# Ledger of designs, part 78: designed miniproteins, single chains, continued (2)

Each design is a single chain, and the fold is of that chain. pLDDT is the mean over its residues in the fold that is shown.

## One batch from the design tools (miniprotein)

Design m6860
Fold by ESMFold2-Fast:
Structure m6860 (fold): chain A 66 residues (1-66)
Amino acid sequence: SEKEEILRLIGEILRIIGEIFDLEKKIEEAKKKGDEETVKKLEEEIERLKKRKEELMKKLEEIEEK
């Protein structure tokens, strides 16, 4: 049960990390095009993903402390 929960959380964290990297690539492309509106939008998406990742990491730490 606990091991399955840990693996699930790790899997979700890794997916979020992958999404952040993809969004960072899109930001670089948008910057090259001078599309400041798209840059801002993508930065806001990364912010949301970072918060979600932090929540999952805190949950993982709580399980490990038990």
Scores: mean pLDDT 85

Design m6861
Fold by ESMFold2-Fast:
Structure m6861 (fold): chain A 100 residues (1-100)
Amino acid sequence: SDEEVEEEIREIEKKLEEIKKLLKEARKAIEAGKLEEARKLLEEARKKIEELERRINEVLEKLKAQGKSKSPLAKRAVLLGAEVGALEIGLVVMERELEK
């Protein structure tokens, strides 16, 4: 069970890096005036953020059910959730720039 949770956390970390790349590409597209490309990149990033929020919550609930809510794995999942939240703020800022 811990091995499965560790594997899921590693996959979440990998997907988080993919979201960071999408947001960087979206910012470059905005700066280049490629607004339709930027919208597509932000839409992809939003879908991935929603997926990771769900997966992080599933990991945290699984660890809580095992009495491991204070474990290193739970702390790592909480920090990943905070990082996803920060990326969502960046996404919302760029979405608002495209509406102006």
Scores: mean pLDDT 89

Design m6862
Fold by ESMFold2-Fast:
Structure m6862 (fold): chain A 68 residues (1-68)
Amino acid sequence: SPLEEIRRLLEEAEKAVEKGDFDTAVDLIHRAVDLMAETDLTPEQAEEVRRRLVEVSKKLYEAIKKKA
């Protein structure tokens, strides 16, 4: 399902951040955001994936700042 694909993309993005593969993490986050925009999610599902997106994006930003 699109929801499971969004969840997978965000999980893989977090793993990419942990590996320091920031280009891959950014690509996976963009793919997740695009799929979220194209998918008719329930309010509960939308809040779940939005919260996860914020978490992963924050980790990416913090990791990039620490490396710079």
Scores: mean pLDDT 86

Design m6863
Fold by ESMFold2-Fast:
Structure m6863 (fold): chain A 55 residues (1-55)
Amino acid sequence: SEKEELELKALLLELVANSSRYVAEILNDPALKEQNLATAEQLEKEAKELRKQVS
């Protein structure tokens, strides 16, 4: 169903966002850290928007 697909997409975005945050933690380059954190924040925002559609 549409609801199940949106929930799955939100979950996958959240998992990728978590991975980007982890990569940011282990990187030594400040610019790459910031890039990965920005990516995580964008994916988290997209996941929240999808979850709102399911609510």
Scores: mean pLDDT 86

Design m6864
Fold by ESMFold2-Fast:
Structure m6864 (fold): chain A 56 residues (1-56)
Amino acid sequence: SLEEQLRAALEKLKELAKEDPEGAIIALRVLRQEALSLGIPEVAEEAEKLIEELEK
């Protein structure tokens, strides 16, 4: 499903965040926008929470 694909992308970005947090933030913002556009707000909310954690 689209939700499963977005969740897989989110997990990849969690791994990227350990090595390149700035690059991960940029990619997470794109993922958040895609999730909202596809009507999957749960993934968008998880991406936003991770962005907030990485910006601190």
Scores: mean pLDDT 85

Design m6865
Fold by ESMFold2-Fast:
Structure m6865 (fold): chain A 61 residues (1-61)
Amino acid sequence: SSDEAFQQVLELLSEAVKAAEAGDFEKAEAYLKKAESIALPEMRSLVEETRKYIEELKKKA
């Protein structure tokens, strides 16, 4: 369902952020790609904002 997809994307983005904050950028990218593959159109801005945050962390690492 759409609600299930929404919750799955939120969980994947949460895991991506946790991985990136721990310095595991390969793991963060894997979670981001999985989130992008299942994200509904209305979630695209959230996914893009999360990706930008992770790229900023990577640049500072």
Scores: mean pLDDT 85

Design m6866
Fold by ESMFold2-Fast:
Structure m6866 (fold): chain A 57 residues (1-57)
Amino acid sequence: SREELAEELGRELGISKESALGILDAYEQDPALMLALAEKYMGPEAAALIERYARRL
């Protein structure tokens, strides 16, 4: 489920489930923009994790 994906993503990134849900929601609206912002502010490994989890939505 979306909630389980957000909980796992949040644990892997060291952020809250609520923040991870926001990231997944942003990815669904504009994947390219979300990944570019994640790489810029969180780094390429975090961006790759976000993409991997978001592809399971």
Scores: mean pLDDT 86

Design m6867
Fold by ESMFold2-Fast:
Structure m6867 (fold): chain A 64 residues (1-64)
Amino acid sequence: MVEALGAQAVDDSLPLEVQAEAIRRLGEMGDPAAREPALAGLGRIAREDPALAGKVLDAVGRLV
């Protein structure tokens, strides 16, 4: 599951909303393996929708 959500978190072909939801779910799991894909996905969201990135940042914070 972490690998599948991690793949979605870094898949820039997905809608931002789907990518953000994958990162949020990775944060809920708290698995250290989720850290790098969550951070990579956050980079795209921060460029395209800073407000959405702010909401997802709390989930990423749980992983670091």
Scores: mean pLDDT 76

Design m6868
Fold by ESMFold2-Fast:
Structure m6868 (fold): chain A 55 residues (1-55)
Amino acid sequence: FELTEEELELVAEIIEELGKNDYEAVAERAYARLEELGREERGRALREKLLALVQ
């Protein structure tokens, strides 16, 4: 699974906003943002990928 440039920027922005490396919070926010944009499948895939980094 590879992130698009847009998705990478989104993840980086969320991490910056949270001020810490909280992958669970990042995953949930990224999913919600992509779902709002009508990209639910990409949001789900990104969320699963980010949650895998916690383990």
Scores: mean pLDDT 73

Design m6869
Fold by ESMFold2-Fast:
Structure m6869 (fold): chain A 76 residues (1-76)
Amino acid sequence: MKLSPVTKQAVDGWIKEGRIERVTYTGDEDVYSPISKKKIKKGEEVLRDTKSGELYHLESVDKAIKEKKSIISKNA
């Protein structure tokens, strides 16, 4: 899956900081992403928060970052 450049940069930064990691979900438990509200399936590549253990779909992270906008303020 292709992420936007801003999402890719943010994700790479978070991985470098040890805040998240890319994992293939291998569990048999029903786990839902807090951003997408969708079930994470076995064999799906997801991002794992190293502190909370929360799993995120790559596409949902891309959408969230785009919605927040990389430019927080134009005037301040």
Scores: mean pLDDT 67

Design m6870
Fold by ESMFold2-Fast:
Structure m6870 (fold): chain A 61 residues (1-61)
Amino acid sequence: MELSEEAKELIEEAEKALKAGDFDKAIEILRQAKEKFPEHEELFDKGIEMVETFKAERERA
């Protein structure tokens, strides 16, 4: 597999943070993953954008 186990773990941690409502933590984890694995930056950028959208909606509500 092209993704290392570390990259997969970071994605899982970001998903756990998102499900827990810890949007800032999810964004931080995804930014860290993007820095370590720039070849997958598009995947992590989409994840960050999604989390930022959910955070904005929750903060506004």
Scores: mean pLDDT 77

Design m6871
Fold by ESMFold2-Fast:
Structure m6871 (fold): chain A 66 residues (1-66)
Amino acid sequence: MVEEAERELRSLVGTATATGNVITEAAVEAVIASIRDMAEREGWSDEEVAELLRRAAAVLRARAAA
């Protein structure tokens, strides 16, 4: 669940955005690390973490498609 959502985010590495920027590995790993750190601090479930990771992937895809 969480691993699949993280893999989905990592699959976006190297994707060009509408503004001409590239989604970098560093940016994706920073997003994943931030979500995991917040989940541990706030006591989020794996389901909540997976949902937030999927939302992050959707935002990055929207930036690539815009």
Scores: mean pLDDT 76

Design m6872
Fold by ESMFold2-Fast:
Parts: sequence; C-alpha cells; structure tokens
Structure m6872 (fold): chain A 75 residues (1-75)
Amino acid sequence: EVEEYRKKAEEYNKKANELGKKAQEYLEKAKQAEKEGDMKTAEELRKKARELIMEEAEYTVLAILYISKALALEK
C-alpha cells in the first residue's frame, strides 16, 4: 500500500502543476483584457484564475498528505 500512496501523491502533484499552469494562462489573459480596457473580462478571468489557484493548493496539500503517509510506512 506504500506504493499506492506514492502513486497518489505523484498524481496529485501532476494535477496541481497542470492547474497552476492554467491559472497562469488565465492571469496573462486577464492582464491583456485589462490593457484593452475590458475590465469585466479581466475580472472574470482573474476569478477563474483564483479558482484554479485554490484547486491547485488543495491538490498540493493532498500530495503532501499522501507522501507523508508513504514515508510513515517506510522503515
């Protein structure tokens, strides 16, 4: 079961990295919209980025939890 926890941690880390990348893309699009004077679109894109950042944080915590479980079973 140690291997299951390690695999789960790896999956969550990969998910977190993907979400972080998407959040960065939304933030860049928001900056572009703001430069063009489209404040409503910029706000919507920033909101989406914040949601992705929070989801990224959740997966990061899960990855830490599972790697900690795997390490606790190591002897």
Scores: mean pLDDT 84

Design m6873
Fold by ESMFold2-Fast:
Structure m6873 (fold): chain A 75 residues (1-75)
Amino acid sequence: SKEELLEQMVLEAEALSHLANAVIAKRNGDYKTAAEHYEKAAEIYERGYERLGDPNWKKMAEEFKKLAEEYKKKA
């Protein structure tokens, strides 16, 4: 549906924004902020999986949860 497509696009844009900010923070040595953004991206991918059922969204959520944990330990 049009509503489902719009929701998917919004979730993708929000997740990509957080991932971009995580990479910038990481390159600046701000591991706490990087972890926070990876965690927010993971939450968005998890919501996308719940809504859309696409296993790629679940895989992305798991990957970014792992990255958030790694950078939280470096902070």
Scores: mean pLDDT 87

Design m6874
Fold by ESMFold2-Fast:
Structure m6874 (fold): chain A 62 residues (1-62)
Amino acid sequence: MTEEEILRRMAEEVQRGTELIVKKGEELAKQNPEKREELLKRAELIKEEGERIVKELLEKAE
């Protein structure tokens, strides 16, 4: 397996993990209305950071 293939697989894992964390954050926000705004903002930041890491890994695979 090439280094590029490893980096792409790592990017896929980061994307899957990020999606799960964001979904859990959204569910917790629904269950905690008083903290909804904060939890949704945290979920958005996690999504943005995950997308950035995925992009960096894929660019390094080039």
Scores: mean pLDDT 81

Design m6875
Fold by ESMFold2-Fast:
Structure m6875 (fold): chain A 60 residues (1-60)
Amino acid sequence: MSDATLAASLLTAAGILYVAGENEEARELVERAIEVAKKVEDEKEKQDLIELAKKLLEKI
């Protein structure tokens, strides 16, 4: 599995948890997604994943 795919999966799970009201668990997954996204070699995918993570983290 690529780091980009893993980060995207973590962000998807965090989004679901956020909608369910599980804000603390969602925050933990977003933080994990950011760490994984930093390892992504493709600059466009890395930037998109980090921006999505930051937007979700601001809502939590």
Scores: mean pLDDT 82

Design m6876
Fold by ESMFold2-Fast:
Structure m6876 (fold): chain A 97 residues (1-97)
Amino acid sequence: DPAERAEEARRQGKGALNREEVVERVRKIMEEKGLYNEKVLNDEDLRLTVLALEEGLRIAKERGDKEKAEQLERMLNTVFENPSKEALLELSRQLAK
């Protein structure tokens, strides 16, 4: 959970992501991808999902796991293309595999 991790990092003085920082990071991801979706910015669960997918993608790239990186990239694109409860349920199913 990115919010829980951010709170823990704050306690440790390692720089925690507050709500405004989460929104700003999601905006940067949108800018980098050339995708804009206001529903993602306005929904806390969608914002946290985007951050979790970005973090997972970063880790997969660092490990050289191309298959996992491609999977996470597709999931991230799906969130921006269809930002709904149904999209979150689909992502949950894909992450559970």
Scores: mean pLDDT 69

Design m6877
Fold by ESMFold2-Fast:
Structure m6877 (fold): chain A 57 residues (1-57)
Amino acid sequence: SMAVAVDLAVREGGLSRERAERAVRLAAEGHSPRTIAEAVGISERLAAGIKRLTESL
């Protein structure tokens, strides 16, 4: 579920829940890692990891 992706992004990515929820939503909507990184204020590498995780669920 998306809740699992959010929880993991908080625990492993060190993100606030608000940022994790925004990143997972953008990833689920098909946005690129760059767009997610810019919108959420995180690294493109972390955004790519969240996108990959979201696509695996």
Scores: mean pLDDT 80

Design m6878
Fold by ESMFold2-Fast:
Structure m6878 (fold): chain A 102 residues (1-102)
Amino acid sequence: DPAELERLQALAREVLDRIQEQSRPLADVTDQEERDRLLDEILREAYEEFLARADPRSQEVLREAAELGLGLVYQTLIDLAGGEVTPEQLAERIERLKKALA
């Protein structure tokens, strides 16, 4: 359903915009460990927001990405926001990555 994909893209863009806004002050953080911790908190909050609002299929894809780390959660949100990749295609990419890392 094209309307579902458009809603998913809009949600991913909204969540990414919040990550960018919340991450802006991190440029002033000189301690690498503190910066990494704050970034992890921002990404975790974004992950939870997306799960609360997304359809079950997209929730599953993002949960699978989260098993490989918050960096892949961020990349998955970027791919969804771009609108050129479906949740199904992202699920396939994540499964390939899991097999490569096993």
Scores: mean pLDDT 83

Design m6879
Fold by ESMFold2-Fast:
Structure m6879 (fold): chain A 59 residues (1-59)
Amino acid sequence: DASEQAALLAQKGAQRVLNGEDPEKVKKETAEELAKIPGISEEKAEELAKKAVESALLS
């Protein structure tokens, strides 16, 4: 399921930020991976990546 794949990639991105990787780099790379999932638009991929990174930074 595209939603499950997206959730796992977003979680991976959040963990990368928590591990000290650059948030902007992680956001970009996570959005690129999300955009490869069939059924996810480029705009939706960017939105999901942004939310994942922001959530990690607020934790």
Scores: mean pLDDT 81

Design m6880
Fold by ESMFold2-Fast:
Structure m6880 (fold): chain A 100 residues (1-100)
Amino acid sequence: SSEQEKLKEKLDIAIGLLKSTLESAEKGELSVDQVASALATALTVIKNAIAKGLDKETVLEALEFAIEVARKAVEMYPDNERLKEILEELEKLKEEVKKE
């Protein structure tokens, strides 16, 4: 449907921005707060896609990528509690989606 296509487009944009954020962070070009905000935005977009019934496979691919980025962010900033909380929420959300 056109609504499902719009949800996928929004998700693809959020994941693309997250990928660019990771690349810039790995070069030391971003603050921890910018990385955490990008991950929090991606989490919000993924939650909205799930709530509106985007297909499981597309959602799982997005969650797996966001989890990988969050894990790398925690490795770069191990003392940042917000990044750890975002990672935990992403991993919990992936487990919930996999059960459906």
Scores: mean pLDDT 85

Design m6881
Fold by ESMFold2-Fast:
Structure m6881 (fold): chain A 61 residues (1-61)
Amino acid sequence: MPLEKASVEAGRELAEKALEYARAGDVRKATAYAVAAALLLAGAGKIEEAKRALKEVEEAL
């Protein structure tokens, strides 16, 4: 079981939730989920994907 794949999947799910909260105007939850998503993606070596997730949430706020 590759740990990196699990982290990427979890990070993507948290990024989706962050974007959903951002669209709803919940800045606190959007920020918390976006940071958690970025940490999981970056920890798995997906630095560019982590950057994109943060950018998408910022653009939706």
Scores: mean pLDDT 80

Design m6883
Fold by ESMFold2-Fast:
Structure m6883 (fold): chain A 54 residues (1-54)
Amino acid sequence: HMEELEKRIRDEFGLTPEEVRKIYEKFRKGASTPEEIEELGRLDRELRERALKV
């Protein structure tokens, strides 16, 4: 499940948005199932919104 990946990405979010994006892009390339891709899509949107505030 993507819960562990989301938690780790959120922890890393404290550094920089660019570094966090590199991490989730790596996981996104590893995602093969539609469910995993959809979950990463939601995370991508949230990260972009947070990056605007940071």
Scores: mean pLDDT 59

Design m6884
Fold by ESMFold2-Fast:
Structure m6884 (fold): chain A 59 residues (1-59)
Amino acid sequence: SEAELRALLAEIEALAAASDHPVIKSALAEARRAFDAGEATPALLEEMKAAALAALAAE
């Protein structure tokens, strides 16, 4: 649903707001691009979120 996609995007945005990590910012940029293009899926946004969390954990 759009609400699910917006919630996932908001989680990625929160990670990017809390961290200056380049990988997290790249994940947010891709998530926003896909969402704006109407190509976002829950799987894609979960993958971007997972990448952002993995980058944060590697710090």
Scores: mean pLDDT 82

Design m6885
Fold by ESMFold2-Fast:
Structure m6885 (fold): chain A 82 residues (1-82)
Amino acid sequence: SSLEKRLRDLAERIKKATSIEELKELVKEFLKIMMEMYPNRPEVAIGYTLRALGIIVDVELGLISIEEAAEELAKLIEEVLK
């Protein structure tokens, strides 16, 4: 499906991200895709988005590196594709 392709493309873009600003833009795109994928199940989209935002907060607090955040975000998208 086009949404699954967009998620796969997004995961590849996340793996190449080198800044917190780039990761934030990619998380915004993730939210858009999740809202389209789960229009009748907003709790699912919200849950995944909050997990993604939590990873961004961990970078902002210096708890993880940008590289570690990119890896965690890519794994989160892979969970959606299962």
Scores: mean pLDDT 86

Design m6886
Fold by ESMFold2-Fast:
Structure m6886 (fold): chain A 63 residues (1-63)
Amino acid sequence: MEDIEKAVRNLVNAREGDSLRAFLVKLGVPKEEADRLAERVKNGEGSVEDLTAEAIALAKKYA
C-alpha cells in the first residue's frame, strides 16, 4: 500500500494524468472513473493532497 501511495502522489504532483489513469486501470479501477480523476489532475482541479487522497481511496476501493 505505501508503494502505491508514493507512486500515486508522484504522478499527481507531476500532473501526469495519462500515466495515473494507466496505473489505476492496472490496479483494477474502472477506466471511466480513472479517466475522470486523470482529467482533474491534468486541469489542476483541486490540491495535490486532495487529488492524491481521492486516487488512493479509488485504488483501495477496487483492490
Scores: mean pLDDT 81

Design m6887
Fold by ESMFold2-Fast:
Structure m6887 (fold): chain A 80 residues (1-80)
Amino acid sequence: ATKEAKEALEKAKKATTEEEAIKYAEKALDAAQRNPKDLEANKYAFEAAKEALKLATTREQILRAIGLVLRALGLILDTP
């Protein structure tokens, strides 16, 4: 989970398009959700979602990115 989330975050940071950033943010979140007690993976998913939000320009993109941010934050808050 941690390795997959970290690799997805690195790709999200290098993304030049919103579509690419969202794709890797979703991949990071998926990896974190497979082991939701892994705080490090949850933090990587949150950072990847923030990268997607930075590139968002349309209402639909902004709402999708905010959804990813909130889901990742939920995992962090539920981490023991």
Scores: mean pLDDT 80

Design m6888
Fold by ESMFold2-Fast:
Structure m6888 (fold): chain A 55 residues (1-55)
Amino acid sequence: SINQQINQIKKEIEKLKKELDAATAAGDIDSELELGAKITGLAVKKVSLELEKKK
């Protein structure tokens, strides 16, 4: 279950990175900030789950 959650978060981060690239290309600063914050939050959650898995 933890491995499935980590893999799902990785998939979500990659999707959001593509959306961030599109926002950057469009010059949409508000979307860049929002997407960057979402990516950071998911990255923190992924690290937390990876640490939990090692215990």
Scores: mean pLDDT 84

Design m6889
Fold by ESMFold2-Fast:
Structure m6889 (fold): chain A 92 residues (1-92)
Amino acid sequence: SELAEKAAQKAAENAEKAGAKAEAKVEGTKVTITVTGASPSTAFALLAGGVASESVGAESESKSSGDTYTITITAPTEEIAAKGGELLGGSS
């Protein structure tokens, strides 16, 4: 969970760097990134990261409500959760 928390926080930081407000939440192997005020490019990057996390063995789901975008990944292991969280942040 500590590795997943680090990755999720980095993803939130990357979204904030792009001009959005972001929050990261980790529950075991489940990582949720919520961004508010995201541009279409930031929302697209998060969606792409969620899809990419599936290639490393995670499950991804996304929700949008107004200007708020929420990506959740659920992984079978803590290591995969951390990798998925990194992909959610977009590769820097």
Scores: mean pLDDT 75

Design m6890
Fold by ESMFold2-Fast:
Structure m6890 (fold): chain A 112 residues (1-112)
Amino acid sequence: MDDDIKKRAKLGLEKIKEEAKKEGKPAEEYIKKAEELLKKDKTQSNINEAFYYLLKAYMVAKKEEIKKRIKELIEELLNIQPFTPIQIELLKLLGLTELAKKGEEKEEELRK
């Protein structure tokens, strides 16, 4: 299970990186899309889509202030709905270790 999750997360991250590079959009545009999704119904689909836009934003962000805002928005998503194991692994792969740890702590509470 863990090996499958890590493999799927790596493939997912590579796809997200390729899409972000191809699109050539600034981080602020991805943040705006994530915020727009969060203003709609808090469905799992909208939350997951907002999460992936925030990952794209983080990968293209150059300024620490923008990266900090993205981290705060990702933490807001975690407070609405616990992250899946694959989402936690994606955060680890991006070096968002503190957010990944918070996600793991919530997951471990559910595991007993």
Scores: mean pLDDT 80

Design m6891
Fold by ESMFold2-Fast:
Structure m6891 (fold): chain A 60 residues (1-60)
Amino acid sequence: SKAEALAAEKYGEGAGRLVRVAAEDAVEAKATEEGLAEARESATEKYGEEVGEALLEEVR
């Protein structure tokens, strides 16, 4: 995914894996607007706004 690739490029493969798990969790929760906003905010805090926005675009 784009969010996974961006996180892996900037912070290493482990960070990409964590972002992928967060995206999968959002999808599995049958992502509501609230669940998507929470996932984006968490990714933005840890890996920056670009990764958070990419995550939102992919799971929405």
Scores: mean pLDDT 70

Design m6892
Fold by ESMFold2-Fast:
Structure m6892 (fold): chain A 62 residues (1-62)
Amino acid sequence: SKEEMAEKTYEKSVEVLLKKGFSKEIAEESARRAAEYVKKGFLDTVEEGVEYALKLAKELEE
């Protein structure tokens, strides 16, 4: 389901972003937004969601 993919996107995005050295706050916010986009059907896969979360985290850190 889209809900299941969104949940997996959030979990995977937080894991990836924390491993890359982003703060917990940035990781969780980026993951939340990416999961929302997956849930709304703007992104089709968990992998696309994780890529979007990484893009957002980089933009938030500037």
Scores: mean pLDDT 86

Design m6893
Fold by ESMFold2-Fast:
Structure m6893 (fold): chain A 60 residues (1-60)
Amino acid sequence: MELTEKAKKAIEEGNEEEALELAKKAAEAGDIEGVREVAALARELGYEELAKKIGEIAEK
């Protein structure tokens, strides 16, 4: 939960590298649903490639 909230903030600030790393850590912690929410936010804000990469992490 906290990792995915930080990832969402990183996307809003345009920090794609931090958002991706936080999403990976959230997935490792088992928060797959939170990772999907991060991917959805990235897509809504126009970061389509980042959203795809984060979405792939959630599907692993």
Scores: mean pLDDT 80

Design m6894
Fold by ESMFold2-Fast:
Structure m6894 (fold): chain A 64 residues (1-64)
Amino acid sequence: MRAYVEEVADRAFAEGQRIPEYADQLRSAAAQALTAADLDEELGRKRAEETQALVDAVRAQAQA
């Protein structure tokens, strides 16, 4: 589980560097997912899924 959350967080940080307009939102989501994973594995998974959805949405918007 932790490895998955870390991979999603790394992707969010990378997209934030690529799309600075959303860097704070992506960084915040990644940090929340990592913190949640340390407290509860299921909550961490849900937060990581939300972070991945945000990455996908930001990517789609940046391409428009």
Scores: mean pLDDT 78

Design m6895
Fold by ESMFold2-Fast:
Structure m6895 (fold): chain A 59 residues (1-59)
Amino acid sequence: SEDVLELKAILEKYGISLDDETLQKLVEQAKLANISLKDIENLLNKGIAPEDIVTALTV
């Protein structure tokens, strides 16, 4: 999926590397929560820890 590749690129920029299956789940959870990939990138740019974003999308 194009969204999976885009999320992978965003997270790798911040030192996080996840497998495609995990990235797919995060993309699905973000869509269910009405959070765009651009919103995720903006949160990372504001200094929110990547781990906190992953936790928020998986719980």
Scores: mean pLDDT 79

Design m6896
Fold by ESMFold2-Fast:
Structure m6896 (fold): chain A 73 residues (1-73)
Amino acid sequence: NPALEEVRRAVEEAARRAEEAGLREVAEEIRREGEEAVRYLSTLPRAEQEELAPLVIERLEGAARQAEELAKA
């Protein structure tokens, strides 16, 4: 399942970035929300998974960037 695997990789990358920024609780939230997103996507047909996975990945990348910026403030 390539789309779900890409989302799982993005979750781990975003959580890792938040942890490196020193925001462990934010990393835990990213993993929790990522698990919810993967569960939801797994209930959808493959075509919808492929359409929505990039949007979920963008949201996860945004959360990681926000965590990094908050750590600097």
Scores: mean pLDDT 85

Design m6897
Fold by ESMFold2-Fast:
Structure m6897 (fold): chain A 73 residues (1-73)
Amino acid sequence: MEPSEEEIKEAMEKLKEADKDGDGTLDPEEAARLAELLGVSLETIGPYIDKNGDGKVDEESIIAILKAIKAKK
């Protein structure tokens, strides 16, 4: 199921809060903070954060994470 535009916007705001240096790359501490803000474990979001192998997190990564959260319910 595709996440709503409101869910994507809210998750992007949480990503912005977790990404303290604003470079679009999450270190392990920032990734853990994002997981906490989304109410999930780091193991749940880890594969989606690093799917491109560069540690970079964008809107597509957030959409994938939200889809994974919805699928586990």
Scores: mean pLDDT 72

Design m6898
Fold by ESMFold2-Fast:
Structure m6898 (fold): chain A 60 residues (1-60)
Amino acid sequence: ATTFTFSAGNEAAAEALAAQLQELFPDATVTVDGTDVTITTDADPERQIAIALTAIGLTL
């Protein structure tokens, strides 16, 4: 499993980011801890890159 952690600036933004990531990647596990969003996936490398880039885009 590969794990990515992203900071969302505040708790509401973290919850929104987590909801969007879980909707876009229903096969991944998304958790929120304060302002941090953690996504865990067993997907192939191409999908792992897509997940990471999507999360980064949603936090900018």
Scores: mean pLDDT 76

